Designed miniproteins, single chains. Designs and how they scored, part 31

Each design is a single chain, and the fold is of that chain. pLDDT is the mean over its residues in the fold that is shown.

## One batch from the design tools (miniprotein)

Design m1055
Fold by ESMFold2-Fast:
Structure m1055 (fold): chain A 67 residues (1-67)
Amino acid sequence: PTVEEIKAALAALSPAERAAIEAELRANGAEDMSATEAAARRLAGWRWETNAAGRKTLVPAEATGSD
């Protein structure tokens, strides 16, 4: 997806979808990240991965390979 597609999808998010993303952030310990930012990253193909510190975080496909 393009940046414009991600922005459009973010603008189209329902309150229920935002709440679901917020719940996912909470469950993964990423409460510092806004629901909007997390939604954008997931729509861009970012995935939840466990980092070297044992924490789940969203990592971009183009920047994967970093510790």
Scores: mean pLDDT 65

Design m1056
Fold by ESMFold2-Fast:
Structure m1056 (fold): chain A 71 residues (1-71)
Amino acid sequence: MSDEEVQRVTQRVVRELQDWYDANPDATREQLYRKMDELVERAARRYKLSPEQTERLREVLRQHVDGLVSR
């Protein structure tokens, strides 16, 4: 899988997480991290991501979640 494809997968997963949060605005930080982990695991299985690619995806999503709950 190319770096560009991994970046596109990352953007899709971030958007899916954002859509879920927009539907569940009262979600706790804990619930957001749980949803993040579900989406990362699903993407890793579907796209056969390497451990390195999976870690990068997780880091981007973690930063996104941290941004959402800091308000």
Scores: mean pLDDT 80

Design m1057
Fold by ESMFold2-Fast:
Structure m1057 (fold): chain A 92 residues (1-92)
Amino acid sequence: SFEELKEEIERLGRELTEAARRNDLEAVRRAFERLKEVVERMKEMSKEEQEELANLIQRELLRAMSAARDPAMAAELRAFGEELGKMAREVI
């Protein structure tokens, strides 16, 4: 459901931001893989719901990047954001 995906994105966004703050690359990668699963599940949603969820994912990624103290972590998050953006464009 849309509300369940929204809550999952918000939860994963918090995990991603905390992992980025801790410079925990493994936790960032695990959260990223779960976000990829969310993007695949978004394909079953309406176009309007897909756009809202994609915008939410983008906002959460920006928060995580701003929390990253290590430039290498910020670069990894940016690369993940680009990959998710490509996947979202295939969905929307």
Scores: mean pLDDT 81

Design m1058
Fold by ESMFold2-Fast:
Structure m1058 (fold): chain A 90 residues (1-90)
Amino acid sequence: EPINKEELIKAIKELAEKHNAPEVGKKLIELVEKGKYEEFLRLVFEYLTEHLGLSKALGERVFEHLKNGDVSQELTEEVRKEVEKVEKAK
């Protein structure tokens, strides 16, 4: 199916450990496991743009794709790479 839950959960764990945000990571993983992707999207969009300084344009792009249930491994990897770039720049 278009949603790769395993890769998405793995990426969330890595990001949560990197940012010392275990509560946010736990909540994001729970939402993905329960298939509550719309809630997951809102939390990811808000957290990445507000706290990690991610581009709002990228956040909106990710939000739109995930809202349509289109969570591919490639989309997950793009988000992970962008977060890593922002972290390295700061």
Scores: mean pLDDT 59

Design m1059
Fold by ESMFold2-Fast:
Structure m1059 (fold): chain A 82 residues (1-82)
Amino acid sequence: PTILQRKAEQLGLKITPEAVDEIVELAEGDLRRALNLLEEAAIFARLDGSDTITRDHVGMAFRNNPELNAKVLKDAVERALA
């Protein structure tokens, strides 16, 4: 189990392997950044009524990522908040 999987379990949520991979990629080796992304993704999972953090929730949580299309991020947030 990774540190991210343990943190998700502490938050009472599951996490997909795809979500773990996305967090690792976006955090670029910064563990603090990775944990912050996980905690924010957990908020979106809870808003979605999900018991599982998915790659989409990680995308919603990522702030000011220039690699993400702003429209795609906005659409993902609207799905979580609707």
Scores: mean pLDDT 73

Design m1060
Fold by ESMFold2-Fast:
Structure m1060 (fold): chain A 76 residues (1-76)
Amino acid sequence: SEKLELTRKIFTLVLEGRFDEAAELLHEIQGRDKEETRKRLEEERERLLKEKDLIVPQELPSPEAAEAHALVEKFV
């Protein structure tokens, strides 16, 4: 269940626009490049906002949030 906690934490950070913290967490866990990861997460959030009308911090656990969660899981 550690993967679920990590994915949820990254998802929350991305939705909050805290890309530096999300990228740092991925860097520490997976050794991914922090700057590149931050950029990719930022691009994915922009895409999600356009396609799902996701509102940062106000998004509730929903089918739309589950899809966003799955996309963030690609980086975890």
Scores: mean pLDDT 63

Design m1061
Fold by ESMFold2-Fast:
Structure m1061 (fold): chain A 68 residues (1-68)
Amino acid sequence: MLTDEQLDLIIKQIYDEIPEGGLIPRDKVLEWLKRVHPDYKPFTDKEFVTKEELKEILLKYEPWLGEA
C-alpha cells in the first residue's frame, strides 16, 4: 500500500496538472487512488472536480490516507 505521503503527492500532482479554472474528471482521480487502494470509494457524486474541490477532498480524506 502507498503511504500517506505518497498518496498526498499523487493528489498534489493531479492538482498541479489542472490548468487554472480547469476541471478534472472524477474518474481520473479515482483511477489514481484505486491503483493504490482497489476498494477506494467515490469521494463525490460530481463527474468533474475543480482544484478547490480536490484540495477539500485532500483535507477531508487525510485521515483515511494515513491509514491506507
Scores: mean pLDDT 57

Design m1062
Fold by ESMFold2-Fast:
Structure m1062 (fold): chain A 86 residues (1-86)
Amino acid sequence: MDVSPLYNFPDSKVKLDLEMIEKNKEDFKKAIKDTLIEAGFSEEVAEKAAEVGVKTMEELVKTEDIGFGELFSKALKKAYEYAKSQ
């Protein structure tokens, strides 16, 4: 059991709204993009996938009462599936 992962979600229980997503859009996009590049995807694919991830976050906060950790996890999963399909 690893209690100190290299990647962690700060404030994972914090609920974000659309305004908070928009304000931090660049940071979320960068985090998703960097994760996909580390996973072996090209910079071009990772950038497009990061946009898909951020759009997923925007849609989820409109329809769901969801905490940041779960929100980002779902967004990253959608971005990964997009990148994998390219």
Scores: mean pLDDT 74

Design m1063
Fold by ESMFold2-Fast:
Structure m1063 (fold): chain A 79 residues (1-79)
Amino acid sequence: MSDEEIAEELVKLAKEGKLTYEKARELVRQMSDEAVLRAAELLAENPDISKEAYQAFARAVLEEKPIADEALSIISNAL
């Protein structure tokens, strides 16, 4: 599965209200830093994403990735 496909799957799960912390962590571990930033942008562009889905993604990125501050900044600017 490509980085783009993993990012799209994460966003799809978030839109469906199915993005848990464990699932977000599983997907984020497989993604490049660029794919994580892309997922953050896609989540920020969508007003239908729940707070719980944003929190699951934010926690996963903080735990697994050195670019957490950049990803969280993108999300925060949308909220």
Scores: mean pLDDT 76

Design m1064
Fold by ESMFold2-Fast:
Structure m1064 (fold): chain A 60 residues (1-60)
Amino acid sequence: MELVTNPGTGEVMTEEEELERMRTTPITSPYTGAKFASLQAAVDEVEAAGRAAELARRLA
């Protein structure tokens, strides 16, 4: 892997490390514009929303 310079921090790292960091950095949803702490947080939010919607439907 080639070394790349992180544009946000100036840190030099491997491409794999850069991709992993991007998975943990804050992102903005392209669908709703909502900000999330990380890609993982966005996934967790969607999963939690799905569970809440299912429970709401069962309670109706």
Scores: mean pLDDT 62

Design m1065
Fold by ESMFold2-Fast:
Structure m1065 (fold): chain A 99 residues (1-99)
Amino acid sequence: SVAEEAEAIVRGMARHAGISEEDAEILGRIAGETARRLVEAGVPPDAALEGAVAAVWGGLHGKPEEAARLAASRVPDDLREEAFRIVLEAARRAAEALA
């Protein structure tokens, strides 16, 4: 599933970046949940995967709103507000998880 793929990608990237195993698993779960929520909202799988990964990294770099705006720009217009909301929430959770 897209959620499992997002979780695996973010977990792997976090480990490569030197983040602890425990924190990498938390970030991976946030990405997986985010991808699942985006797909349930009607976002295409590729955009959901990209949005979930961007949410975690945007949150960690202090740019949650930029990540949300970018993700929203890559989905159909009628899903823009929903995608923005989902990604923004995820980015904030990622930032809080490592703070």
Scores: mean pLDDT 88

Design m1066
Fold by ESMFold2-Fast:
Structure m1066 (fold): chain A 106 residues (1-106)
Amino acid sequence: SKEKLLKDIRELLEMLHEIGKAYLTDPQKAEELFKKLMEKLKEIIKNYSKTEARIVNYFFEEALKKMEEILREYIEKNLSPEEFDQRMKEAFDELLKKAEERIKKA
């Protein structure tokens, strides 16, 4: 269903946000959580058509790029953990709006 597809994308992005925050305090734990997230992504994708799986993969890859950009800014611009969290939230909220629009058109 369209609702389940959006829910699964939201859950993946929420987990990725928590992993991003974990990188600030415990990079080793963040890497372990990321490996578990990749396994969860594979399990989620198995439940979808090729077209729906491409939508999930697209938004997950876009979220990874945003997390990498914000982690780079955290280091280069000396952002606070609170500023990091806010930028992650804003970026992922924008991606979720785009995902909802994309799913409605499918």
Scores: mean pLDDT 89

Design m1067
Fold by ESMFold2-Fast:
Structure m1067 (fold): chain A 80 residues (1-80)
Amino acid sequence: MVDELVEKIRELLKKAKPGKMTVTELQEAMRRVRDLLLKAGLSEEEANRVTAEVGDYAEKLGVTPEQVVDAVEKAIKELL
């Protein structure tokens, strides 16, 4: 489940257009991502793990904070 969620988010982010975010914007997006995952019924451990993996991947791809949050929301709706 968690691995499938991470893979779906990565797939959606790969399709996003390149953008930029600051460290502060990334941190704020990751807080929103964690909150969304917790509200979707993930445990704190699972939410922290998904958030860390998504954040690392998003930083490497160079996407916007809005694209990260949107990808997570879509993945949650499709898989959870």
Scores: mean pLDDT 81

Design m1068
Fold by ESMFold2-Fast:
Structure m1068 (fold): chain A 92 residues (1-92)
Amino acid sequence: SEEELREFIRQLLAKFASRLVDLADEGIAKGMTLEELRAAIDAEYQKLREEFLETLRKLGVPDEEIERALAAFDRIYDAIVGDAETRLEQKK
């Protein structure tokens, strides 16, 4: 159903967001520089974004819904990066 598809997309977004947060937490704990942390988060984000797009295409999600889902993921990515940068600044 349409509701089941939307719930699946929300769950997948939450899973991918959690993976990016875990990566940021581990990088900060390991003492990564801001440049190293950005590079690591960006690399994982690009992989997850591609996986997300392919999954939505396989499910036959309409293009406008895919665009909205990707925009939501992009906003989540921006928030995670911003938080990680703030946390590193406070750790100085």
Scores: mean pLDDT 85

Design m1069
Fold by ESMFold2-Fast:
Structure m1069 (fold): chain A 48 residues (1-48)
Amino acid sequence: SEIDEIIQRYKDGELTKDQALNLVSQLDDFNGDLGRRVNGEIDKYEKE
């Protein structure tokens, strides 16, 4: 999944959170649903 690739690049330190969320927003027809998913995955990763 392209979304999973963006999340992985964030985890690897290649993207900032803002850059990852901006890339996800460009994949829309999901009207923020993908952004919410990615933000949730990033938050979960940061809390681990």
Scores: mean pLDDT 73

Design m1070
Fold by ESMFold2-Fast:
Structure m1070 (fold): chain A 64 residues (1-64)
Amino acid sequence: GSGAEAARQKGLEALASLSKEKREIIREIAEKLRQIGDRTQAYLDARRAGDEAAAAEAAAAPLA
C-alpha cells in the first residue's frame, strides 16, 4: 500500500467509468446503424424487384 497504489486504483476506476459511458454511446450508435442497414437493404431489395410501393415504405420507415 502506497500513494502510487491509490493513484493507480483511482485511474482504473476512471477508465471503468469512461468505458461504461463509451459502451452506452457505442450501443446506441450500433442500434441506429443496424436500423439504417435494415432499411437500406429493404429499399435495395424492393428496387431490384421493381416494387415501388415496398421501396417507398422502406424509405419512409422512421428510425427508432
Scores: mean pLDDT 75

Design m1071
Fold by ESMFold2-Fast:
Structure m1071 (fold): chain A 81 residues (1-81)
Amino acid sequence: VSPVQRVINALKTAIEYLKRGDVENALKALEDALKIARSAGLTEVEKKVQEAIDTLKANPDDIEGHLKKVEEALKVAEKER
């Protein structure tokens, strides 16, 4: 599986955890996506995933806002396909 597809899979996993209210596992999935993006040199994806992580840590109760940030990262990752 390509690095881009691995990032996409991790971001989709984070979205599913956020929909369930599982912020801790969503954060772990986002951290996995960040590591893959960094290793693959996906700079714009890395930036968007980092923004999602920072927002989630700063205000974990804003599930709708976090979903939007992760969806933005997913959209950027899909452009790199």
Scores: mean pLDDT 83

Design m1072
Fold by ESMFold2-Fast:
Structure m1072 (fold): chain A 70 residues (1-70)
Amino acid sequence: SELEERFKLFDTNGDGYIDKGLLPALLRGLGFPVPTEEEVDALIAKYDKDGNGKLDFEEFRALVEDLRAR
């Protein structure tokens, strides 16, 4: 899946997470508009269920699916 391939490409540490600094570039790679800093913070707050300031693959997938549904 393109989503899994992009996530793995940006997960250079192999820890299974994407931090908020990588999210704009990852979304751009998927063809989405680049979010502002404020939008990134709002997306992390909405989808980060663990409260660690990072998105795992399932949290990231939910974010992308919500964006595609709009």
Scores: mean pLDDT 77

Design m1073
Fold by ESMFold2-Fast:
Structure m1073 (fold): chain A 60 residues (1-60)
Amino acid sequence: SMEIERLELKLLVLEIVRDSERFVAERTTGELKKLNEQSVKITDEKIKELQKEIEKLKKQ
């Protein structure tokens, strides 16, 4: 369905964002590294929520 396709596109974009945030986190130290790692966690949470939404739609 078009809805699933839109969510899959959003998922792809968030995966790219997460990878970029992880790249920055790996190249920082101390407190800044912790902040960047927290950003990665937030993006990962969004990815998990979208994955759950897609799964629910596929089961309908």
Scores: mean pLDDT 85

Design m1074
Fold by ESMFold2-Fast:
Structure m1074 (fold): chain A 90 residues (1-90)
Amino acid sequence: LSEEELKALVVEVLRLTAEYYRERGKDDVADETLAAIPEVEATASRDQLLGFAQVAVRTGDRLAAQAEAAGDERSARLARQMVETARRAV
C-alpha cells in the first residue's frame, strides 16, 4: 500500500468508528473521533498509521462483541466493517 492508500483506509476506519459511537448514543466520543481526522491526514507517519490499523482491528472486534451482546445489529455491522477496513491496511 502507498502512504496515501494507507492514510485513506485509516481515515475510513475513524469515520466508521465515529458512526458506531453515534449509533450507540455516544455523540461526544463520535465527535472526538472525527476531530482526530485532520491531524492524521496532516502529520501521521506510516508507522503511526499501521499502529492505528492494528489497534482498530482489536478495538473493532471488541466493539462488535459488545454491540452483538446488546442486540444492536447495526452497531455490530459498523464495528465489523471497521475491522475489515483496518485489515486491508495491514
Scores: mean pLDDT 85

Design m1075
Fold by ESMFold2-Fast:
Structure m1075 (fold): chain A 61 residues (1-61)
Amino acid sequence: KKLSKKKREELEKIILSGKPLDYKALAEKYGVSEKTIRELNKEVIEREIDEGIKLIEEAVK
């Protein structure tokens, strides 16, 4: 079962907040599978890394 748009946005914000993640608790809270939470976390982290690399390139002297 897929995650709703609103729940997905809330989870992305939680991941980006830098707080420790409990995949099981988040899956139960949002009514999705733990696999869905792990996939979303991986996607968000990969996007964050790419953005961080670009930010470093902009900041380099």
Scores: mean pLDDT 71

Design m1076
Fold by ESMFold2-Fast:
Structure m1076 (fold): chain A 62 residues (1-62)
Amino acid sequence: VDESKLQEEVDESMGLMARSVSDIMLENGVPRDELIKDLTDMAKRTTNPVVRKELEKQVEKL
C-alpha cells in the first residue's frame, strides 16, 4: 500500500543518518566505548526498526 512505499523511503533516509552519526562522533573524537554506549541507547529508544538495525550494526562494527 502507499504507506509502505513512503515508510521504505523514510527508513532508507533514517538509516543513512544513523551511519552518519557514527562517523561524525568518531571524527569529533568521541571514545569508542562512549560511542558504543550512545548508539546502543539510541537503538533501544528508536521505534523505527530500520534505524534500530542500522545503529545495532554500527555498534557491532565498533
Scores: mean pLDDT 72

Design m1077
Fold by ESMFold2-Fast:
Structure m1077 (fold): chain A 90 residues (1-90)
Amino acid sequence: AAKEAAARAAVEAAREAAREAKEIGERGANTAEAVGAALRAIGDAIDGGIEGARAAGASPEERREAMKAGLEAARPIIKEGANAALTGAK
């Protein structure tokens, strides 16, 4: 369904961005770079969820529910990536 498709798209986008943020942290990036990576992960998750729902013909309410579900599913991944990036940053 549109809600599940959008949530999956949001989670996948967030996972890719969070993975990059974690790699940046492991590399010892500076704080600004780590924060930038975390913000991109959130933005990618939101954009992915909205576009996935729109492509599936979801109503505005369904798009918002799908985005919320996607962000909730992605939040632990984003948080882990951000924490790893910030821990490695100087």
Scores: mean pLDDT 67

Design m1078
Fold by ESMFold2-Fast:
Structure m1078 (fold): chain A 108 residues (1-108)
Amino acid sequence: SPRLEEIRRLAEEVLRLLEELKARVRALAAAGRISAEEAAHLLAELEGIGTLVRAAVRFAESDPELALALVREAIRTARALAARLRDPELRRLAEEIARKLEEIAELL
């Protein structure tokens, strides 16, 4: 289905942006610009978003209602994270992740 291919493409873009955000969080921690505790919490939340996105892709064809609920949970987490981020570049990446997750939700 072209719709499922577009969902997979957007999900791959979200996962790529999550890896970029994780790399930037690790770099800031290594430079001493954020605490190890703050970095650990951010990385755990980003991993959580990735887990929800991978699950949504798995269920997109067989259970689109469940897939939509998983994407909505990922959007909620990404938006809450973006609102807490003090670094403008990290915030921009989190907002871009939320925007692409909203595009996936529109296809479900």
Scores: mean pLDDT 92

Design m1079
Fold by ESMFold2-Fast:
Structure m1079 (fold): chain A 66 residues (1-66)
Amino acid sequence: SADAERAVAAARAGLEAGGGPATAASAWHQMKETGSASDEDARAAADAGHAGNGEEAVRLLERAAS
């Protein structure tokens, strides 16, 4: 959805600006609310974010939004 795509774009921009995993977690919440992320993809992104892998978390969110 357009909302999920915007959330992912904001997370990517925030990560590139040094926002880290917290930005990816915010995008995941928005995708979950729009129904665009599966529980499986959401869990994988959350696990990556918790591990400090913000880049991997955003990549998983981008995959879920497609």
Scores: mean pLDDT 65

Design m1080
Fold by ESMFold2-Fast:
Structure m1080 (fold): chain A 59 residues (1-59)
Amino acid sequence: SKADIQAEIAKIEAQIKALEAKLAELQKNGASPKELLDIEIEIGVLYIKLGVLKTLLSK
């Protein structure tokens, strides 16, 4: 249902916010390039999912 899609959108937006906060903290603490890349990839995948869900919600 559209309600289920909207709930999943909200969940993914919260996950992105948490990962962006984690990325900022890792950068501040001098984390390795590999650790930074892994978090950036996770954020990117979530943004792709978010885009797909928003497209489905518009149908």
Scores: mean pLDDT 87

Design m1081
Fold by ESMFold2-Fast:
Structure m1081 (fold): chain A 74 residues (1-74)
Amino acid sequence: SEELLRRLEELVEEMERLVEKKDYEKALELMREFAKVSQELYSDPNLTPEQAARAEELVRRAQELGGKVYEGME
């Protein structure tokens, strides 16, 4: 759980850097990896409420970044 949360945090930070650089192709690749890792995290029966809250915030950040990617590719 904690390892997966750390991976999600790393992915969001890298996605943010790529969006700032307008590297939307690589940002989309990381969005796919984020979706995979988040599915693994939410499938963990030992996920604590604190970890779930952190995951929810990371998902919100990823969704915001996804909107910027979509907007930048138009």
Scores: mean pLDDT 83

Design m1082
Fold by ESMFold2-Fast:
Structure m1082 (fold): chain A 87 residues (1-87)
Amino acid sequence: AEERRRKWLQALVEAIRIALEHADDPEGARKRMKEVLEKAGIKVSDRTLDELVELAKQAESVEEIIDGMLKRGLLSEDTAKELRELL
């Protein structure tokens, strides 16, 4: 359970970093994020990927994207805290 949770959180952090790093290439970012999440066994909706891409355009850091996801209801406060602890 804990190992699966850690891999899930790490994959999400990596996807967020990809979104931020490739904010000037939304389609490329979306494809790379999907690949990272699927490799970790995470099924993500197209809607969630679109929201991450939009947040990345406005963000200066991974932490800002995490805060944006929390505000949009894409993750819980507990999950946001766990993600910040991995940064």
Scores: mean pLDDT 80

Design m1083
Fold by ESMFold2-Fast:
Structure m1083 (fold): chain A 67 residues (1-67)
Amino acid sequence: SIEEAIKWLEENYDLNAPVTKEIVDEASKLSGIDPEKIQNEAVRIMLEKGRDVVTVEDLIEALRKLK
């Protein structure tokens, strides 16, 4: 579930940690959402906040918006 993916991210990573392909793939497996869809939404949030690096915080917010 999306909630399981968010919990896993919060328990295993600092919110400012850069997101890797492995992190996106695991979040995809836990949430059931396509990894490209998660990545694209996280990048959109990153850009809206004026950043150039996708962080775990951006990934969590992406998962919440895709719920």
Scores: mean pLDDT 87

Design m1084
Fold by ESMFold2-Fast:
Structure m1084 (fold): chain A 85 residues (1-85)
Amino acid sequence: GIELDEETLEELEEYALYAKEKFEEAKKRAESLSGREERIRLLAEAIDGGRALEVIRRALAAGLSDAEALYLAVLAGLERLKEEK
């Protein structure tokens, strides 16, 4: 199974908080934008670029909120960190 030591868990928690803070900043900028495509780009750039963008695009296309899209993107990022040795 995937088990993490406390130091690794702290790093993942810091990454999640960092991604959340980046999204909050990007969300404030995105609120000034009229186009959904421009908002999607800004939100993707705020997280980790390419991989987050795919998750965000799928979530938003499914009708999920920006907050739900971020949650899924952060979750996907954390899962990938667990998969990388």
Scores: mean pLDDT 55

Design m1085
Fold by ESMFold2-Fast:
Structure m1085 (fold): chain A 92 residues (1-92)
Amino acid sequence: MLEEARRWAEEQGLGEPAVLAAEAALALEEGDPEKAAELAEEAIRLTPEENHAGRAYALEALALAYEALGDEEKAAEAREKALEEFRKYLAS
């Protein structure tokens, strides 16, 4: 699934970070918060610092994954970072 999504995204000219963030959201919807956290962390790592909207989206997915895992501290940290990125996006 993930390799197929990456291949498809490359053919369509989409960035890999956007595909990973979407896969994280899908994993969370399917009840796999561990996979969602891993995919969201990879999406954040690969997203350029200037893509504040993309970073905010990936950080929100990470926060939801940590919340589902019961890690309220990490979830709160990820939400604060998502909010900061969102504010940077709105300021630009």
Scores: mean pLDDT 75

Design m1086
Fold by ESMFold2-Fast:
Structure m1086 (fold): chain A 88 residues (1-88)
Amino acid sequence: KEEELLKKVLEYSEKYAEILAKLNAGEELSEEEKEELEKAERLLSLELQRAVYKAILEEAKKNKDEELVKEAEEELEKIKKEIEEIIK
């Protein structure tokens, strides 16, 4: 499940790089390409948030902070769901 999600994220990142290359070449983006760029930027933002909350969860577990563990797990689940919605 997680491996399939990461594979789709990688494929989306490749599309993002291609669109950015087109923009850097001075080409006009279509409306569909602009929407894909916006979705890819949101996806990258969510991946960054996921990495941050994974680090918070790790530290919270080491510190036995049960409230922070619960909060980090809830945020990670929300982030995962949002990523799945973008790439479906």
Scores: mean pLDDT 77

Design m1087
Fold by ESMFold2-Fast:
Structure m1087 (fold): chain A 72 residues (1-72)
Amino acid sequence: MREEEERRRRGERLVELAREHERLRAETLAGKDAWQQAAETGQEAQRLASSLSDEERAEYVRRAREELRREE
């Protein structure tokens, strides 16, 4: 229903933000000047995650982590 589509959209955005945050964090650890961007992206992702259930949040974060592992 409408609620399911809305939650799916939030989850997909969370995956996108989580991936971007980890990418920027990795760049910062590699010596690139990306700390502020990483912090802001992580903060936004956390704010969005708070609007999802624990189970939904865990699933979408797990997807983001799996995609990052594939790129390793």
Scores: mean pLDDT 72

Design m1088
Fold by ESMFold2-Fast:
Structure m1088 (fold): chain A 84 residues (1-84)
Amino acid sequence: SELEEAEREYARLLNRVKKKPLDQITDEEADELLEAFRRLFKLVKNEKDKQAMLNILQTWLKTAPEHLKPRLEELLKEFEKIMK
C-alpha cells in the first residue's frame, strides 16, 4: 500500500541520517527525510497517529542543530494547519 511504501521510505531515510552526527546532516538529506515524513503524515488517517508524528517533529526541533531548525519549524506549522 502507499502507506507501507511511505513508512519504508521514511525508515530508510531516518536510518541514513542516524548513521552520522547531527551537525553533519546536510540540508539535502534533511529535506529528503522531511519530505518523506510529510508524505507519511498526509497518508496517515487517524488523529492519534498524526498527533504522535507532530510530537516526534516537536522533539526533533528541540534537539536539532541550528541550521536544520527553520525546516523543522516550517513543517511543524504545516502539520498544525492540517490538524485544524
Scores: mean pLDDT 84

Design m1089
Fold by ESMFold2-Fast:
Structure m1089 (fold): chain A 67 residues (1-67)
Amino acid sequence: MSYVKKAEKHLEEARRALKEGDLRAATLHLSEGIDYANKARKEGDVKKSEKLLKEIERLAKEVMDRE
């Protein structure tokens, strides 16, 4: 599985955790998503990884707003 696909799966899990109110799980999945998106960018998937990072940033802000 590519780093982009790994980042996408962690982003999906973060969204699911947020819907369930599991802020700890959401935060952990967002952190993993950031790591994989950065690795994808280093491998040359720049534009796709940057889109993923923007979506992760949006969800991270929502996590912080929910306490």
Scores: mean pLDDT 83

Design m1090
Fold by ESMFold2-Fast:
Structure m1090 (fold): chain A 82 residues (1-82)
Amino acid sequence: SEEEKKLEEKRKELGRQIARDLLPVIIDTSLALLEKQGADQAELEKYRKEFEEALKNKDYEKMEEIARELSEKENARLQERQ
């Protein structure tokens, strides 16, 4: 129905807005956690620079890539502590 289509479109739009708002928070949090875990400062600085450039350019694809890479680094460090 027309009503179902409008609700689906609204849900997709809200999902995109949430993802865009959460990506910077996820990246900031991951960088902060990695820093506290003693990750290499030069490597963290590289990610901070790439994140700042992506944020200025509204490059959400690049932000997703950065978030994924940081998540992989966090997971590797967590496995070393298990």
Scores: mean pLDDT 78

